# Designed miniproteins, single chains, continued (2): the designs that were tried, part 56

Each design is a single chain, and the fold is of that chain. pLDDT is the mean over its residues in the fold that is shown.

## One batch from the design tools (miniprotein)

Design m6065
Fold by ESMFold2-Fast:
Structure m6065 (fold): chain A 61 residues (1-61)
Amino acid sequence: SDFDEWLAAVAPHVSPELLARTRRLMDEIFAAEAAGDDERVRELADELGRVMGEVARQIAA
């Protein structure tokens, strides 16, 4: 998937803990989408936005 390709590209530039958190969060979003839980998807997408900000910060460092 495009997401797995992106994770592989950023992996050398960010902490393993942040990579694991990003992957887990994305898995939770996919599960919530499959369940039709729009409220949960919104909450998880907001959290993903915050995590992506941290990824960008570590890449820029």
Scores: mean pLDDT 83

Design m6066
Fold by ESMFold2-Fast:
Structure m6066 (fold): chain A 70 residues (1-70)
Amino acid sequence: GADAARSAAAGAEAGRAGDAAASATGNYQMLKHAPNAEAKEYARKGLEAGLAGDAAASAEYNQKAFEAAK
């Protein structure tokens, strides 16, 4: 729903700013509350990237999860 989409959007912004941990948090919230399988899969990939310290990849997957959740 809307809260999951907002979390993904906020995570994408944080990841673009270089904050892998904040981006991973956005991915995790989307993973928990994803409205569909596509958003959930992007959130999972973003969480994995963010936990690995790849802020840019985590942000990209947060953005894809956000678009899929619309």
Scores: mean pLDDT 84

Design m6067
Fold by ESMFold2-Fast:
Structure m6067 (fold): chain A 117 residues (1-117)
Amino acid sequence: ELLEKVEKLLEELKEKVRTDLASEGAYQELLEELEKFKKEYKEKYPEASELELKVLELIFLMLYLGYTREEIEERLSFVPKEVFEKALKLAEEFLQKYMRELFEPGLEAAEELSKLL
């Protein structure tokens, strides 16, 4: 089942992100931003299935971990191209906004988060 395969990949990527961040606070903030992105995606594409929302989450995490578009497309080749392209474009836009908001106006907040441990 496509959904089960996507969910397995999500668990693997979430564990990798959690390990790489080494901060439970930073990990929880990333998850909260993912939920916001999924909500905004559903508002833009109200017909979006649970599969599409899980794919959006997968792509966002892979982009956050530094995967290239080509690597993501190869790994998610089992996802319909239309679903993949929509999710990728939105995930790239939201990740850029997240990083910009966190590191441009929120640089002090990011420094305080790093001091938490």
Scores: mean pLDDT 72

Design m6068
Fold by ESMFold2-Fast:
Structure m6068 (fold): chain A 85 residues (1-85)
Amino acid sequence: SRLAALEAERNAVLQQLQQKLDTKTFIEVTNKVIEMARYAYETGDYEKSLEQLDKFAEEKNISPEVKELVKRLFELEVEILRLRG
């Protein structure tokens, strides 16, 4: 199913983030993505969610490569919420 495919891609992105970030930063990043994905899903305000993720990535000194994975995780979390709702 489409949901199963998205969940598989989400798991792959999470594994990459876990390999590239320390445990504390990984937990903080994943929590922030879930918070922002929920906000975007509930309000439709994707621009504000992405702005907050960009600011968070800068504050945590996250590399551009890892920032792209964070944005992809955000997109996957929003799509999964849409399919479950």
Scores: mean pLDDT 89

Design m6069
Fold by ESMFold2-Fast:
Structure m6069 (fold): chain A 107 residues (1-107)
Amino acid sequence: MAALREEIAAAANELVRLAREAGLSDDEIAEALALLAELVRAGAAPEEAAEAVVELLESKAPLSEEQRERVFEAALRLARAIAERYAALGTTEPLPAAAGAPPALQP
């Protein structure tokens, strides 16, 4: 979990930095990060979540083509890191010890 947490923090910091350089407020950036996390949790593809974030930010401030591309890449990286963390949590589900629930039918 430490490596995924570090990657999420790094990707989030990059996205925040790029969005601030584009003229977005801290509140708008926080809203975009919350949207990204919610979409990923809902099972949206990382690309879909990243696209939604770029669209939200573009609705608040005009982005240059270069800024849009960099913001999309940063959002995509963050979305993928969050998705990997949720997938890892799901796949590390502790198996209940079913040893001792013998089925009444064992031939």
Scores: mean pLDDT 75

Design m6070
Fold by ESMFold2-Fast:
Structure m6070 (fold): chain A 97 residues (1-97)
Amino acid sequence: LLSDEEFERRLAVLTSAAGILRVAAQLALEGFDPTVSREEAERTLALNTLVLEAARAYEEGRYAEAARLFAEAAEREEDPELAELLRELARRLEELA
């Protein structure tokens, strides 16, 4: 299981990446990236919105909700390494709830 310091570091990296990817997906949906399909952009937007909502829930002390949102994001993530990281964050938050 992640240490408190490692949890905070991974959460910070993941939320920063989610913010960037959410903006990129929105720009793709608006036609600024023709290499990204609408379906791919919509999936990326939905997934990264869940990650950002989970991070906000954590900042607000809503640990059970944050855990559920990270677990939902993990189910939608196609990258198995990122999916496992999201599950690790969810498990850690379940321990805090």
Scores: mean pLDDT 83

Design m6071
Fold by ESMFold2-Fast:
Structure m6071 (fold): chain A 87 residues (1-87)
Amino acid sequence: SEMEELIEKARELVEEAQRALEAGNYEEARKLAAEAKKHAMEALRKGPEASPKQVAEAVGLVLAAIGLQLEAGLKLGGMEAAREALE
């Protein structure tokens, strides 16, 4: 389903953001985390008939992406970058 594809894409982007963060590529990590959040949130919007498991997975990916955006934003020293994680 579209929701399953969006969840899988969000998961891949979370993994890429985590690798970028570990490599010290904070701007890349922030952008990848923002994309992951966007895909996970889109999955929640398009899946009103989703199973509880799929909803939990998508919510978990949103939270993971927010955490990565916050960490990358803090490493960049910008309050604006940190606030972006909560949007």
Scores: mean pLDDT 83

Design m6072
Fold by ESMFold2-Fast:
Structure m6072 (fold): chain A 68 residues (1-68)
Amino acid sequence: MSLEEVTERLLATLATLSPEEQRLYVRIWVQELVERGVPLEEILEAIDRLPAEVREEAREYARRLYAA
């Protein structure tokens, strides 16, 4: 499955979730992309498509995982 398809599926799912659930879902999604070896630049580009409310937290989380 392409990153584009995975991101589209995430966006559809987030629209049905509460703010708390959205944060948890996005965190798990970012962890899976990092674990799969997706480059940080591509992850950040995908994060730019997320709702503004979760975008900043997701970006910080992705950078932190790659800073290790």
Scores: mean pLDDT 80

Design m6073
Fold by ESMFold2-Fast:
Structure m6073 (fold): chain A 100 residues (1-100)
Amino acid sequence: MEEVERLIKLAREHMEKAVEYLKKAGFDDLAEKVREAMEQAIKNIDDLEKVRKYVDEINKIAAELGKLAGYYPEYKDFLLEAARHASRAANAVIAAAEFK
């Protein structure tokens, strides 16, 4: 459906921004976890319970990034931007899954 495709596109755009900011902060492992969770959510878009599990993983990472911003003040802006984009990606993909 066109609206589901638009929300998935929005989720991917925010995911790519989260990954970009995490890599700039040197957190490549967290960048890969965000990408993997989002790709799994999109792959399972017709399975709302699976999408919710991956969205929960992304939201847990976003919360972790908020804590890391306190420990790494030199990367604070990148970590907070990554958290913001990760949360927006999660919101977009769950909206796509719930649209049906």
Scores: mean pLDDT 88

Design m6074
Fold by ESMFold2-Fast:
Structure m6074 (fold): chain A 91 residues (1-91)
Amino acid sequence: MAREALLRAAEELARAALAKGASEEAVRELLEAAREVAELASPERAAELARQLRELARLVETIEDPAEVEELVRRVAGALRATAEALRAAA
């Protein structure tokens, strides 16, 4: 459940970002990082990240500048990738 919620939240953020002009590259990096985190994270952490990604998807819908959306998506993808690396190191 929590893993699926995280992946759905990442997809929601990806759709919102693409609609606002984010690049396919940035969105691909976001989805790849979310998949890695979903495989490694505890249900509790996955649920919290899903909540944060849904909040970010709503925030993205309020952003008018495509460059700001691109930067936000790249930052989120980087944060998820760092989380996946930390989880792999702990295993």
Scores: mean pLDDT 86

Design m6075
Fold by ESMFold2-Fast:
Structure m6075 (fold): chain A 58 residues (1-58)
Amino acid sequence: MEIKEKAEELARENEKKSPKLGEVARATAEGMIATYEKGPEAAPEQQAKVEAVYQEAL
């Protein structure tokens, strides 16, 4: 699956555009990889973490 490659690309691109968005992108990429490895049950937890980081970055 191409999730790892796409997640890495998004993280790098967002980090270049905005440092705060870079942190959100990294959290999202890590969550996607973890969900792919462990399964969809992990998704809600990672989604909540990304949401929290995004709110703080605003």
Scores: mean pLDDT 65

Design m6076
Fold by ESMFold2-Fast:
Structure m6076 (fold): chain A 93 residues (1-93)
Amino acid sequence: MEEVAEAVAYTAESLRLAGAEVDGIISGKEEEYRRKGEEEVEREREEIRERSRRLVEEGRRAHEEALETLSEASQDEIDRRVRERLRRKAEEE
């Protein structure tokens, strides 16, 4: 499972929220990694792994918040319609 999280550091497709940033970093640094020594490559790998884990956690949190917000918005819309119907009936008699 953690091995799958490492794969996210090298692929943009695992998480939509993390994908664009991770892919940009990897593509931009492919030639940089080739030019730099082994020490710098290992350092940047650790940075990418840490960023990927943070993006995975942020992505999950954002997804959960989006679902909760959608649920609240739906409830508010229902309440609004109920109030309008009650108001109309009160105005009729």
Scores: mean pLDDT 58

Design m6077
Fold by ESMFold2-Fast:
Structure m6077 (fold): chain A 58 residues (1-58)
Amino acid sequence: SMMEEQKKKAEEGQKKGVGALAKGDAKTAARYLEEAAEQSIGETRKRMLKGAETAASL
């Protein structure tokens, strides 16, 4: 249950991050992707952190 809840929060954060990028708001996107990373582990966390770094560089 806790793992499923974390996964759902990570997915929601990723969706919001992608949505912010589509609107050109790179700062907001980086924030949401960092929050998604905090709710993730392993490979998923690495992907979210890389996404946040990329967004922050825009």
Scores: mean pLDDT 79

Design m6078
Fold by ESMFold2-Fast:
Structure m6078 (fold): chain A 68 residues (1-68)
Amino acid sequence: GPAAERERRAEAIERALVYYVVTGDREAALQRLQAAGVSRAEAEALLDAVEKGDGRTARELIERVVAR
């Protein structure tokens, strides 16, 4: 159902962000985020927010994508 789909999206986004933090591989992280339903522009903004330590912007972006 919709709740299970949102949970799967949230988990996929979390895995992509952990991958980015561990590897620094921006292009692979962008591809993984896009596979999770994040647009390229949103994925780039999300990785920039994470790199800057802007947890507020990162949270807002994740919440908007997961709510779809």
Scores: mean pLDDT 85

Design m6079
Fold by ESMFold2-Fast:
Structure m6079 (fold): chain A 82 residues (1-82)
Amino acid sequence: KKAEEYIKKAEEYEKKGDYKKAGDYYKKAGDEYLAADPPQYLKAAEYYEKAAEYYKKAGDEKKALEAEVNAGMALIKAAIEK
């Protein structure tokens, strides 16, 4: 539920050209998928990758790198964990 709400907010900010806020909400969506029971690692990775993309568009290289690391960790967990 909350992940879908964050995705909608991210899409709204994306359409407004507020790429930093779009990145923030895609990151929140990734966090929600990671915290889900059971954890949804592939969905978490997908939205962390989107967060990184929008942080790059916003010029926030540090947040983009942090989001890329989070996406990579989620992909590793998806491959190794059930």
Scores: mean pLDDT 85

Design m6080
Fold by ESMFold2-Fast:
Structure m6080 (fold): chain A 113 residues (1-113)
Amino acid sequence: MQEFEVRVTVKAKLKPDATEDDVRLLAARIYQAVMDAIRSLGGEVVAAEGKVKVEGNEVTIELTFRVRFDPEKATPEEIAQAVRDAVEQTLKDHPAVEEILEVSAEARPARPL
């Protein structure tokens, strides 16, 4: 297995009546969607970090995952695409989201040991 760093950045405009609990639930759902996408590709999550920033009606969610994959089973591009698709679907299904401003996902080999 090879270690990869998966970075996810989400920017969304929230509905005017969105609460702090709505933001927490959105962040939790995005986190779970990324975890499920990684596991569906046969990946193992070693570590995860997240940051959430709210400015007015805009939320920025930044997630960084350290994951292990068999490089013969998934490419970095396939990992990034699966994560992006899962995150976009989560945003579309969340009632507190008014508009999706940005979704980016990248997967890179982790630093060599």
Scores: mean pLDDT 83

Design m6082
Fold by ESMFold2-Fast:
Structure m6082 (fold): chain A 66 residues (1-66)
Amino acid sequence: MKYRVELTGKPTANIGTVLRLIGDPNVEVKRIGENTYEVTFTGSEAEAEALVAELRALPHVKVTEL
């Protein structure tokens, strides 16, 4: 599954989210804008759904399915 992740928080919150995504071995991250990323999940569907739910719970993160 592919998602667009948009970050609208302060630099500390934004960098924390980016590091979470880059540190996941089942996630491929491509920067497409200053605070906009294309995220591809290569792991299990359950792990992808859990991470998307985690991200959507953050007020400074917008997740859109592609």
Scores: mean pLDDT 81

Design m6083
Fold by ESMFold2-Fast:
Structure m6083 (fold): chain A 105 residues (1-105)
Amino acid sequence: DWQAYFERGMEYARRGDLEKALEYLRKAILQLAEEIGASPELIEAIRAGRFEEALRLLAEQIAEEKQLSPEQRQILYESLLSTESEVEAALLLANLLVLEKARRE
């Protein structure tokens, strides 16, 4: 249940337990990514805990699917890649995957 993992991950993040936050967020994110049919490259980045790279890969996928202009792609990348930590990247990635799942269902 990705929702239970996500909620637990957020609870640990709020408590400052970043190691456990990343463990549970990774489990939630991996389930969400597999459910939406994410690329093997994106799934590999998530498994490796490379959430900033995973965010970039998801942004590239969204930009391609929506046929964004070069200017729109630049704004999207700058907005998503301004995270200061892997926890922030993981939280943003999880939120984007939830929205992507909702749009497909």
Scores: mean pLDDT 78

Design m6084
Fold by ESMFold2-Fast:
Structure m6084 (fold): chain A 86 residues (1-86)
Amino acid sequence: PAFPGLGGKGTPEQLADGVYEGAREGNASPEAVEKARDVARKGMEQGSPEAVARGLSEAFRVMRDLGYPEAGIAAAKGAGKAAGTT
């Protein structure tokens, strides 16, 4: 899944909250959800659109590495909803 316009939509906090909500809905553990949200927030907080994409990619990698690849898809959907893309 790609997020072609996500870097210009929503605040870093809103996008991170979307990732958090989606990952939680995808049944990731609370610890995995917190790690993914923190990584996404740090990547987006003072970044360009490229930094937002990088932060999201890193958050999804963390979810995969913690054993929750499906939660990564749910997190992507949550971020898109927060950004007003869906």
Scores: mean pLDDT 62

Design m6085
Fold by ESMFold2-Fast:
Structure m6085 (fold): chain A 110 residues (1-110)
Amino acid sequence: MNKEKAEKYIAEGEKAFKEKKLEEAKKYYEKAIELDPENAEAWYNLGRVYDALGKNEEAYEYYLKAADIYEKQGKLIEALEYRYEGYLVLGDLEKANEIAEELAELQRKQ
């Protein structure tokens, strides 16, 4: 039930984000995290809100949190995709390129 409620809050947050209601989207994603703190998608979407607000350091931290959750679940491709986006938002192109190369190798082996 808590995971299902978290998914509903993520869907409402995504709707608010598409409508540019960034503070409303933030509140929905925060509610999703309260119900299911291991929901990587909720952390990733919170990162997207902070990125849209120009808060690049906070966006990076949330993208890394989402990546860490997926890595613990064995979802290595999704973890690398979120790490890649985190380094892009920081402007760390060297690290972003290293992750992109690792991601390409893992996708070839899948």
Scores: mean pLDDT 87

Design m6086
Fold by ESMFold2-Fast:
Structure m6086 (fold): chain A 90 residues (1-90)
Amino acid sequence: KEEELRKQLEEAEKKYQEKLAKMSEKEKEEFFKEIAEKEKELKERYEEALANGDEEKIIEILVEAALEQGISEELAREVAREKVAAYLAE
């Protein structure tokens, strides 16, 4: 799974750079602002879900974050489930 994740992250980075290269300055500013707002929201939701021990919500938040990084939903959900299981096993 780690190799698959690494490969998808590398591919996502390439696609991200290609997307940025096609954007105007205004489009880039709006895009970065939206990303920053989304990251703040996800972080707050993640911390709340961790405090409540809500496994399903933690998985959903991790999947949303991974999708924004360009990871496939299937792989993101598998990795999120493994991370949550490891956390709870402690």
Scores: mean pLDDT 76

Design m6087
Fold by ESMFold2-Fast:
Structure m6087 (fold): chain A 58 residues (1-58)
Amino acid sequence: ALSAEERRLIAFLADLVLSDLGLPRSAEHEALAREALRANDWDLGAAARTFRERLLAQ
């Protein structure tokens, strides 16, 4: 289970990056945002970079 803070960070990262790239918010994209946050110890800046790289590799 995710904490309220972790859910807010996932939502914020997804909204920030997906809107910037013109992509829809989907369960797949939200899962990638969560994975990027976990891979970067919940650092938004590093996670945003990883999330963008993963989206562009699709």
Scores: mean pLDDT 82

Design m6088
Fold by ESMFold2-Fast:
Structure m6088 (fold): chain A 70 residues (1-70)
Amino acid sequence: SSMEERERRIKELEERIKELEEEIERLDREIERLRKEGAPMEEIIEKEIELSLKRMELAIAKLELERLKK
């Protein structure tokens, strides 16, 4: 049923949100480590781009979840 499909999608989004939050925390720690180690700017920028993309994915997932819960 459409209700079962919605419930499944909500669960998938909640799991995806948790996964993305964990990935964002990991990337933040990696960036901090790279800065402390004096890593090349290019490496730091690459990780910052990854972080920005993950934050965008998180925002989209949260928005979709809110729409489904209405």
Scores: mean pLDDT 88

Design m6089
Fold by ESMFold2-Fast:
Structure m6089 (fold): chain A 75 residues (1-75)
Amino acid sequence: SAEEYYEKGKKYYEEGKLQLAAIHYKRAIELDPNYAEAWYNLGKVAKELGGEALAAEYYAKALELDPEFEEARAA
């Protein structure tokens, strides 16, 4: 499920495996494009990998899906 890929992405992120985290967050989004938390965490990974413009796009998508998502607004 989308949630399972999201959880795996979080685990890889915690381990510092940023590329694997991104792959799993992208899989979650493929299954559920409205998964605001997955878009936000993909943005965090993109920012840590030096992709500021890409991170901004992912954060904007998270905020579009959930306007009350303060973490995306602050990023």
Scores: mean pLDDT 83

Design m6090
Fold by ESMFold2-Fast:
Structure m6090 (fold): chain A 76 residues (1-76)
Amino acid sequence: MEAIEKLKEAVQRGDVEGARNALKEAGASDETIDRLVEAIERLRKVANDPNATSEELRQALAELRKAYEEAIKSAK
């Protein structure tokens, strides 16, 4: 529980190192961690684009959520 909360907080803050550490503690592979990091970076890019629409932001968030859920499930 607590490890998942820390991961969520790190992701929200864009703390890639914190997110990586939490996932590694949970037994996630480097490949799984890389996919999550990529999703975080994509969301940041969309969020920093002044011309980004709500639709594009929702899509980036959906991709991040999917990558996050897959990472948690893979780690077990």
Scores: mean pLDDT 72

Design m6091
Fold by ESMFold2-Fast:
Structure m6091 (fold): chain A 61 residues (1-61)
Amino acid sequence: AAADTEIARLTAEAQRRIDAGEDPEKVFEEFARRMLERTGLVAESRIEDGLVVTRARPAPP
């Protein structure tokens, strides 16, 4: 529940920043770091047809 909300929020933030002309690589790097810190999940993000798509999974042991 809390992790799902954080993923949605960070994904929306990344989308806005990329739409504003920021470097997607830098945005995704910051996004992944914040995801790991706040949820313990590893995030992989990419752009498909102009949309940010994020896949999150638990960090490996």
Scores: mean pLDDT 76

Design m6092
Fold by ESMFold2-Fast:
Structure m6092 (fold): chain A 73 residues (1-73)
Amino acid sequence: MGEEYVREKKKPLEELLKKAKEKGDEELAKKIEEALKKIEEMYKSRKLGTEEGLKEFNEIVEGTAKEAQEKLE
């Protein structure tokens, strides 16, 4: 697992961030930005090489995407 995997997972969140900003939902935009920052830090700290780190990463990505999709609909 490397930078390419993280980049692919970040793309959907970056698109949701753009939509949140377009709608003026600053609270949602901030939450998505914090999630993006956290997963980037996990990648830089090499936590994605561990089972626990990968689980946390997926929970952040999927949880943030679900909440953003529900609020943007």
Scores: mean pLDDT 79

Design m6093
Fold by ESMFold2-Fast:
Structure m6093 (fold): chain A 65 residues (1-65)
Amino acid sequence: ASKEEAEKALEEASRLLLEAKGTPLYPEAKKLYDQAFQLLSQGKYDEAYRLAKEAIKLAKEGLKQ
């Protein structure tokens, strides 16, 4: 993934996490987001993108419950 794609995924994950506060999957989704943000800061865009997408998936799943 490009830097721009990784940044976009992290922005989406951040918005979904704000909505997912108090849901059962929030702690796991936030942990993935925090890891993705750290990887982005290190220039590891492919890994950052992957973890951000996982955070998005968990946040969305929590919101459906």
Scores: mean pLDDT 83

Design m6094
Fold by ESMFold2-Fast:
Structure m6094 (fold): chain A 62 residues (1-62)
Amino acid sequence: MEEIEIHVPEELVPLLLRELREAGIEARELAPGVIRVVVENKEELLRAVAAALRAIGDWLDE
């Protein structure tokens, strides 16, 4: 099990949490703009990365 901490603009947080949860990844906001992601294996890590990239894309397309 690996815990990954991601620092993002606060406005990106709802999009990031939505995409991570839709990908089946455990994620929680610890502080404004600070997201903890839990991954158990390499496949989950790749899904988390893909979800984060989708959230950033959605944010940029606003």
Scores: mean pLDDT 80

Design m6095
Fold by ESMFold2-Fast:
Structure m6095 (fold): chain A 81 residues (1-81)
Amino acid sequence: SELERLREALESFRKDLEQLEKEFEETTDEEKLKELLKGLERGLGELEKLRKEIKDPELLEELEELEKRVEELKKKIEEKL
């Protein structure tokens, strides 16, 4: 099912984002922070691509939550640099 594929993609993204959030809390290395920032920018591109495929309102809400979390983490990294 396309709906299940999209659900699994968002769940995988959420798990990856949780790992990046954890790595942010554990690092003070400027080079690692810059690599996290690049990862988040790539993640936003992936979410934008998924947004174009998602027609389900509940999945769209989940995606918008993930986009906000990525932007919040990006701001925290930029403040720490």
Scores: mean pLDDT 86

Design m6096
Fold by ESMFold2-Fast:
Structure m6096 (fold): chain A 90 residues (1-90)
Amino acid sequence: MSLLEQLEKLKEEIKKLAEELKKAIEAGDLKKAMEIMLEIQKKMLEMLQLVNEALETESDEVKAQVLKVFEEAKKIANEAAELLNKALEE
C-alpha cells in the first residue's frame, strides 16, 4: 500500500468516526462521544507521521496530494471537535 493510499484510508476512517461521534452526541452519550474523539486524535497522529514521511521521500506531485488529503482530514476532525465542545458547554 502506498503512503497516499494509507492516508486516504485513514481519512475515510476519521470520517466514519466523525459520523459515529455525531450520532453519540445526538443520543446524549457524551462519554462515548469523548472516546470516539480520542480515536480520531490517535488516527490524526498516525496520519501526521505518514505525512512527514511522504514529505521526505515522495515527488512534488504526490506531496501535493498528501497535503490535500491531510487538510481534508483536519477539517473533518476539527468539525467533530467543535461539535463535541459545543455539546459539553450545555
Scores: mean pLDDT 86

Design m6097
Fold by ESMFold2-Fast:
Structure m6097 (fold): chain A 69 residues (1-69)
Amino acid sequence: MKFTIYFVKDGKLTVEEVELENFDALKQYVAEKLGVPVQDVIFADEKTDKEYSVTIYPLGEPNHFAVIL
């Protein structure tokens, strides 16, 4: 699967395009990039028109990550 990932960390936005096998691989990739344990990453999904938008955030931190497929 191809993902366009918007990372928000410490008020800074970065965008990456990555091809990963599935959402479990995406969760691991995001956990590593945010520097948190994979179990602390929460998925909240929103679907618009044909795009799959997922907001992933670590518990207890102001950091966020958003994915558009």
Scores: mean pLDDT 63

Design m6098
Fold by ESMFold2-Fast:
Structure m6098 (fold): chain A 60 residues (1-60)
Amino acid sequence: SFTRTIEFSSKEEAEAVAKELRKLFPDAKITVEGSTITITTDRSVATHTGMALLAIGLGL
C-alpha cells in the first residue's frame, strides 16, 4: 500500500479536491482532516504519484 499526505490552504479546498479525486479514483482511500488530504492505494507508485500531482494541480 502507498500513502501520501497533501496540505492545502483551506478545508474547503481540501474537501473540493477530495471529492474530485474520489470521483476519478473510487478504489483509493481518500481521507480529509482539516486542510489535509491523505491518499492510500495499493496501485503502482506511478499511479499513486499521479493522484498526488493531480490533487496539487486541482488545489493550485
Scores: mean pLDDT 73

Design m6099
Fold by ESMFold2-Fast:
Structure m6099 (fold): chain A 117 residues (1-117)
Amino acid sequence: SVTLTESGGGTVAAGGSVTLSNSISGVDLAEQGVGWFRQAPGQPREALAGISGADGGVFLALSAAGRFTPSKDVAAQTAYLDISNAQAEDTAVYYASVSSSVGGEQVWGAGTQLTVV
């Protein structure tokens, strides 16, 4: 089974920085990528950033460029999303996701609330 355990989030001041993290078991982060998504109030869930498996290549959505940095610690089995210069529009629930090895099933974390004040 694949498990994602969230940490970080809460309240951040406008212009401040915060790191969201996910501890991941049941998949090997040396081979498996991690995607980051958010859902703002009243908006659809949108893709923000991703980091690929073996090569660690980074994808950033245009809305995320310059302020969001995905990373991973393969030895610790942890994925991170660094958010700098927080804006009111960053108030959202943030989700990490991985694909399982079983049938390519998308597995989602429970979500982490971030509120910019």
Scores: mean pLDDT 80

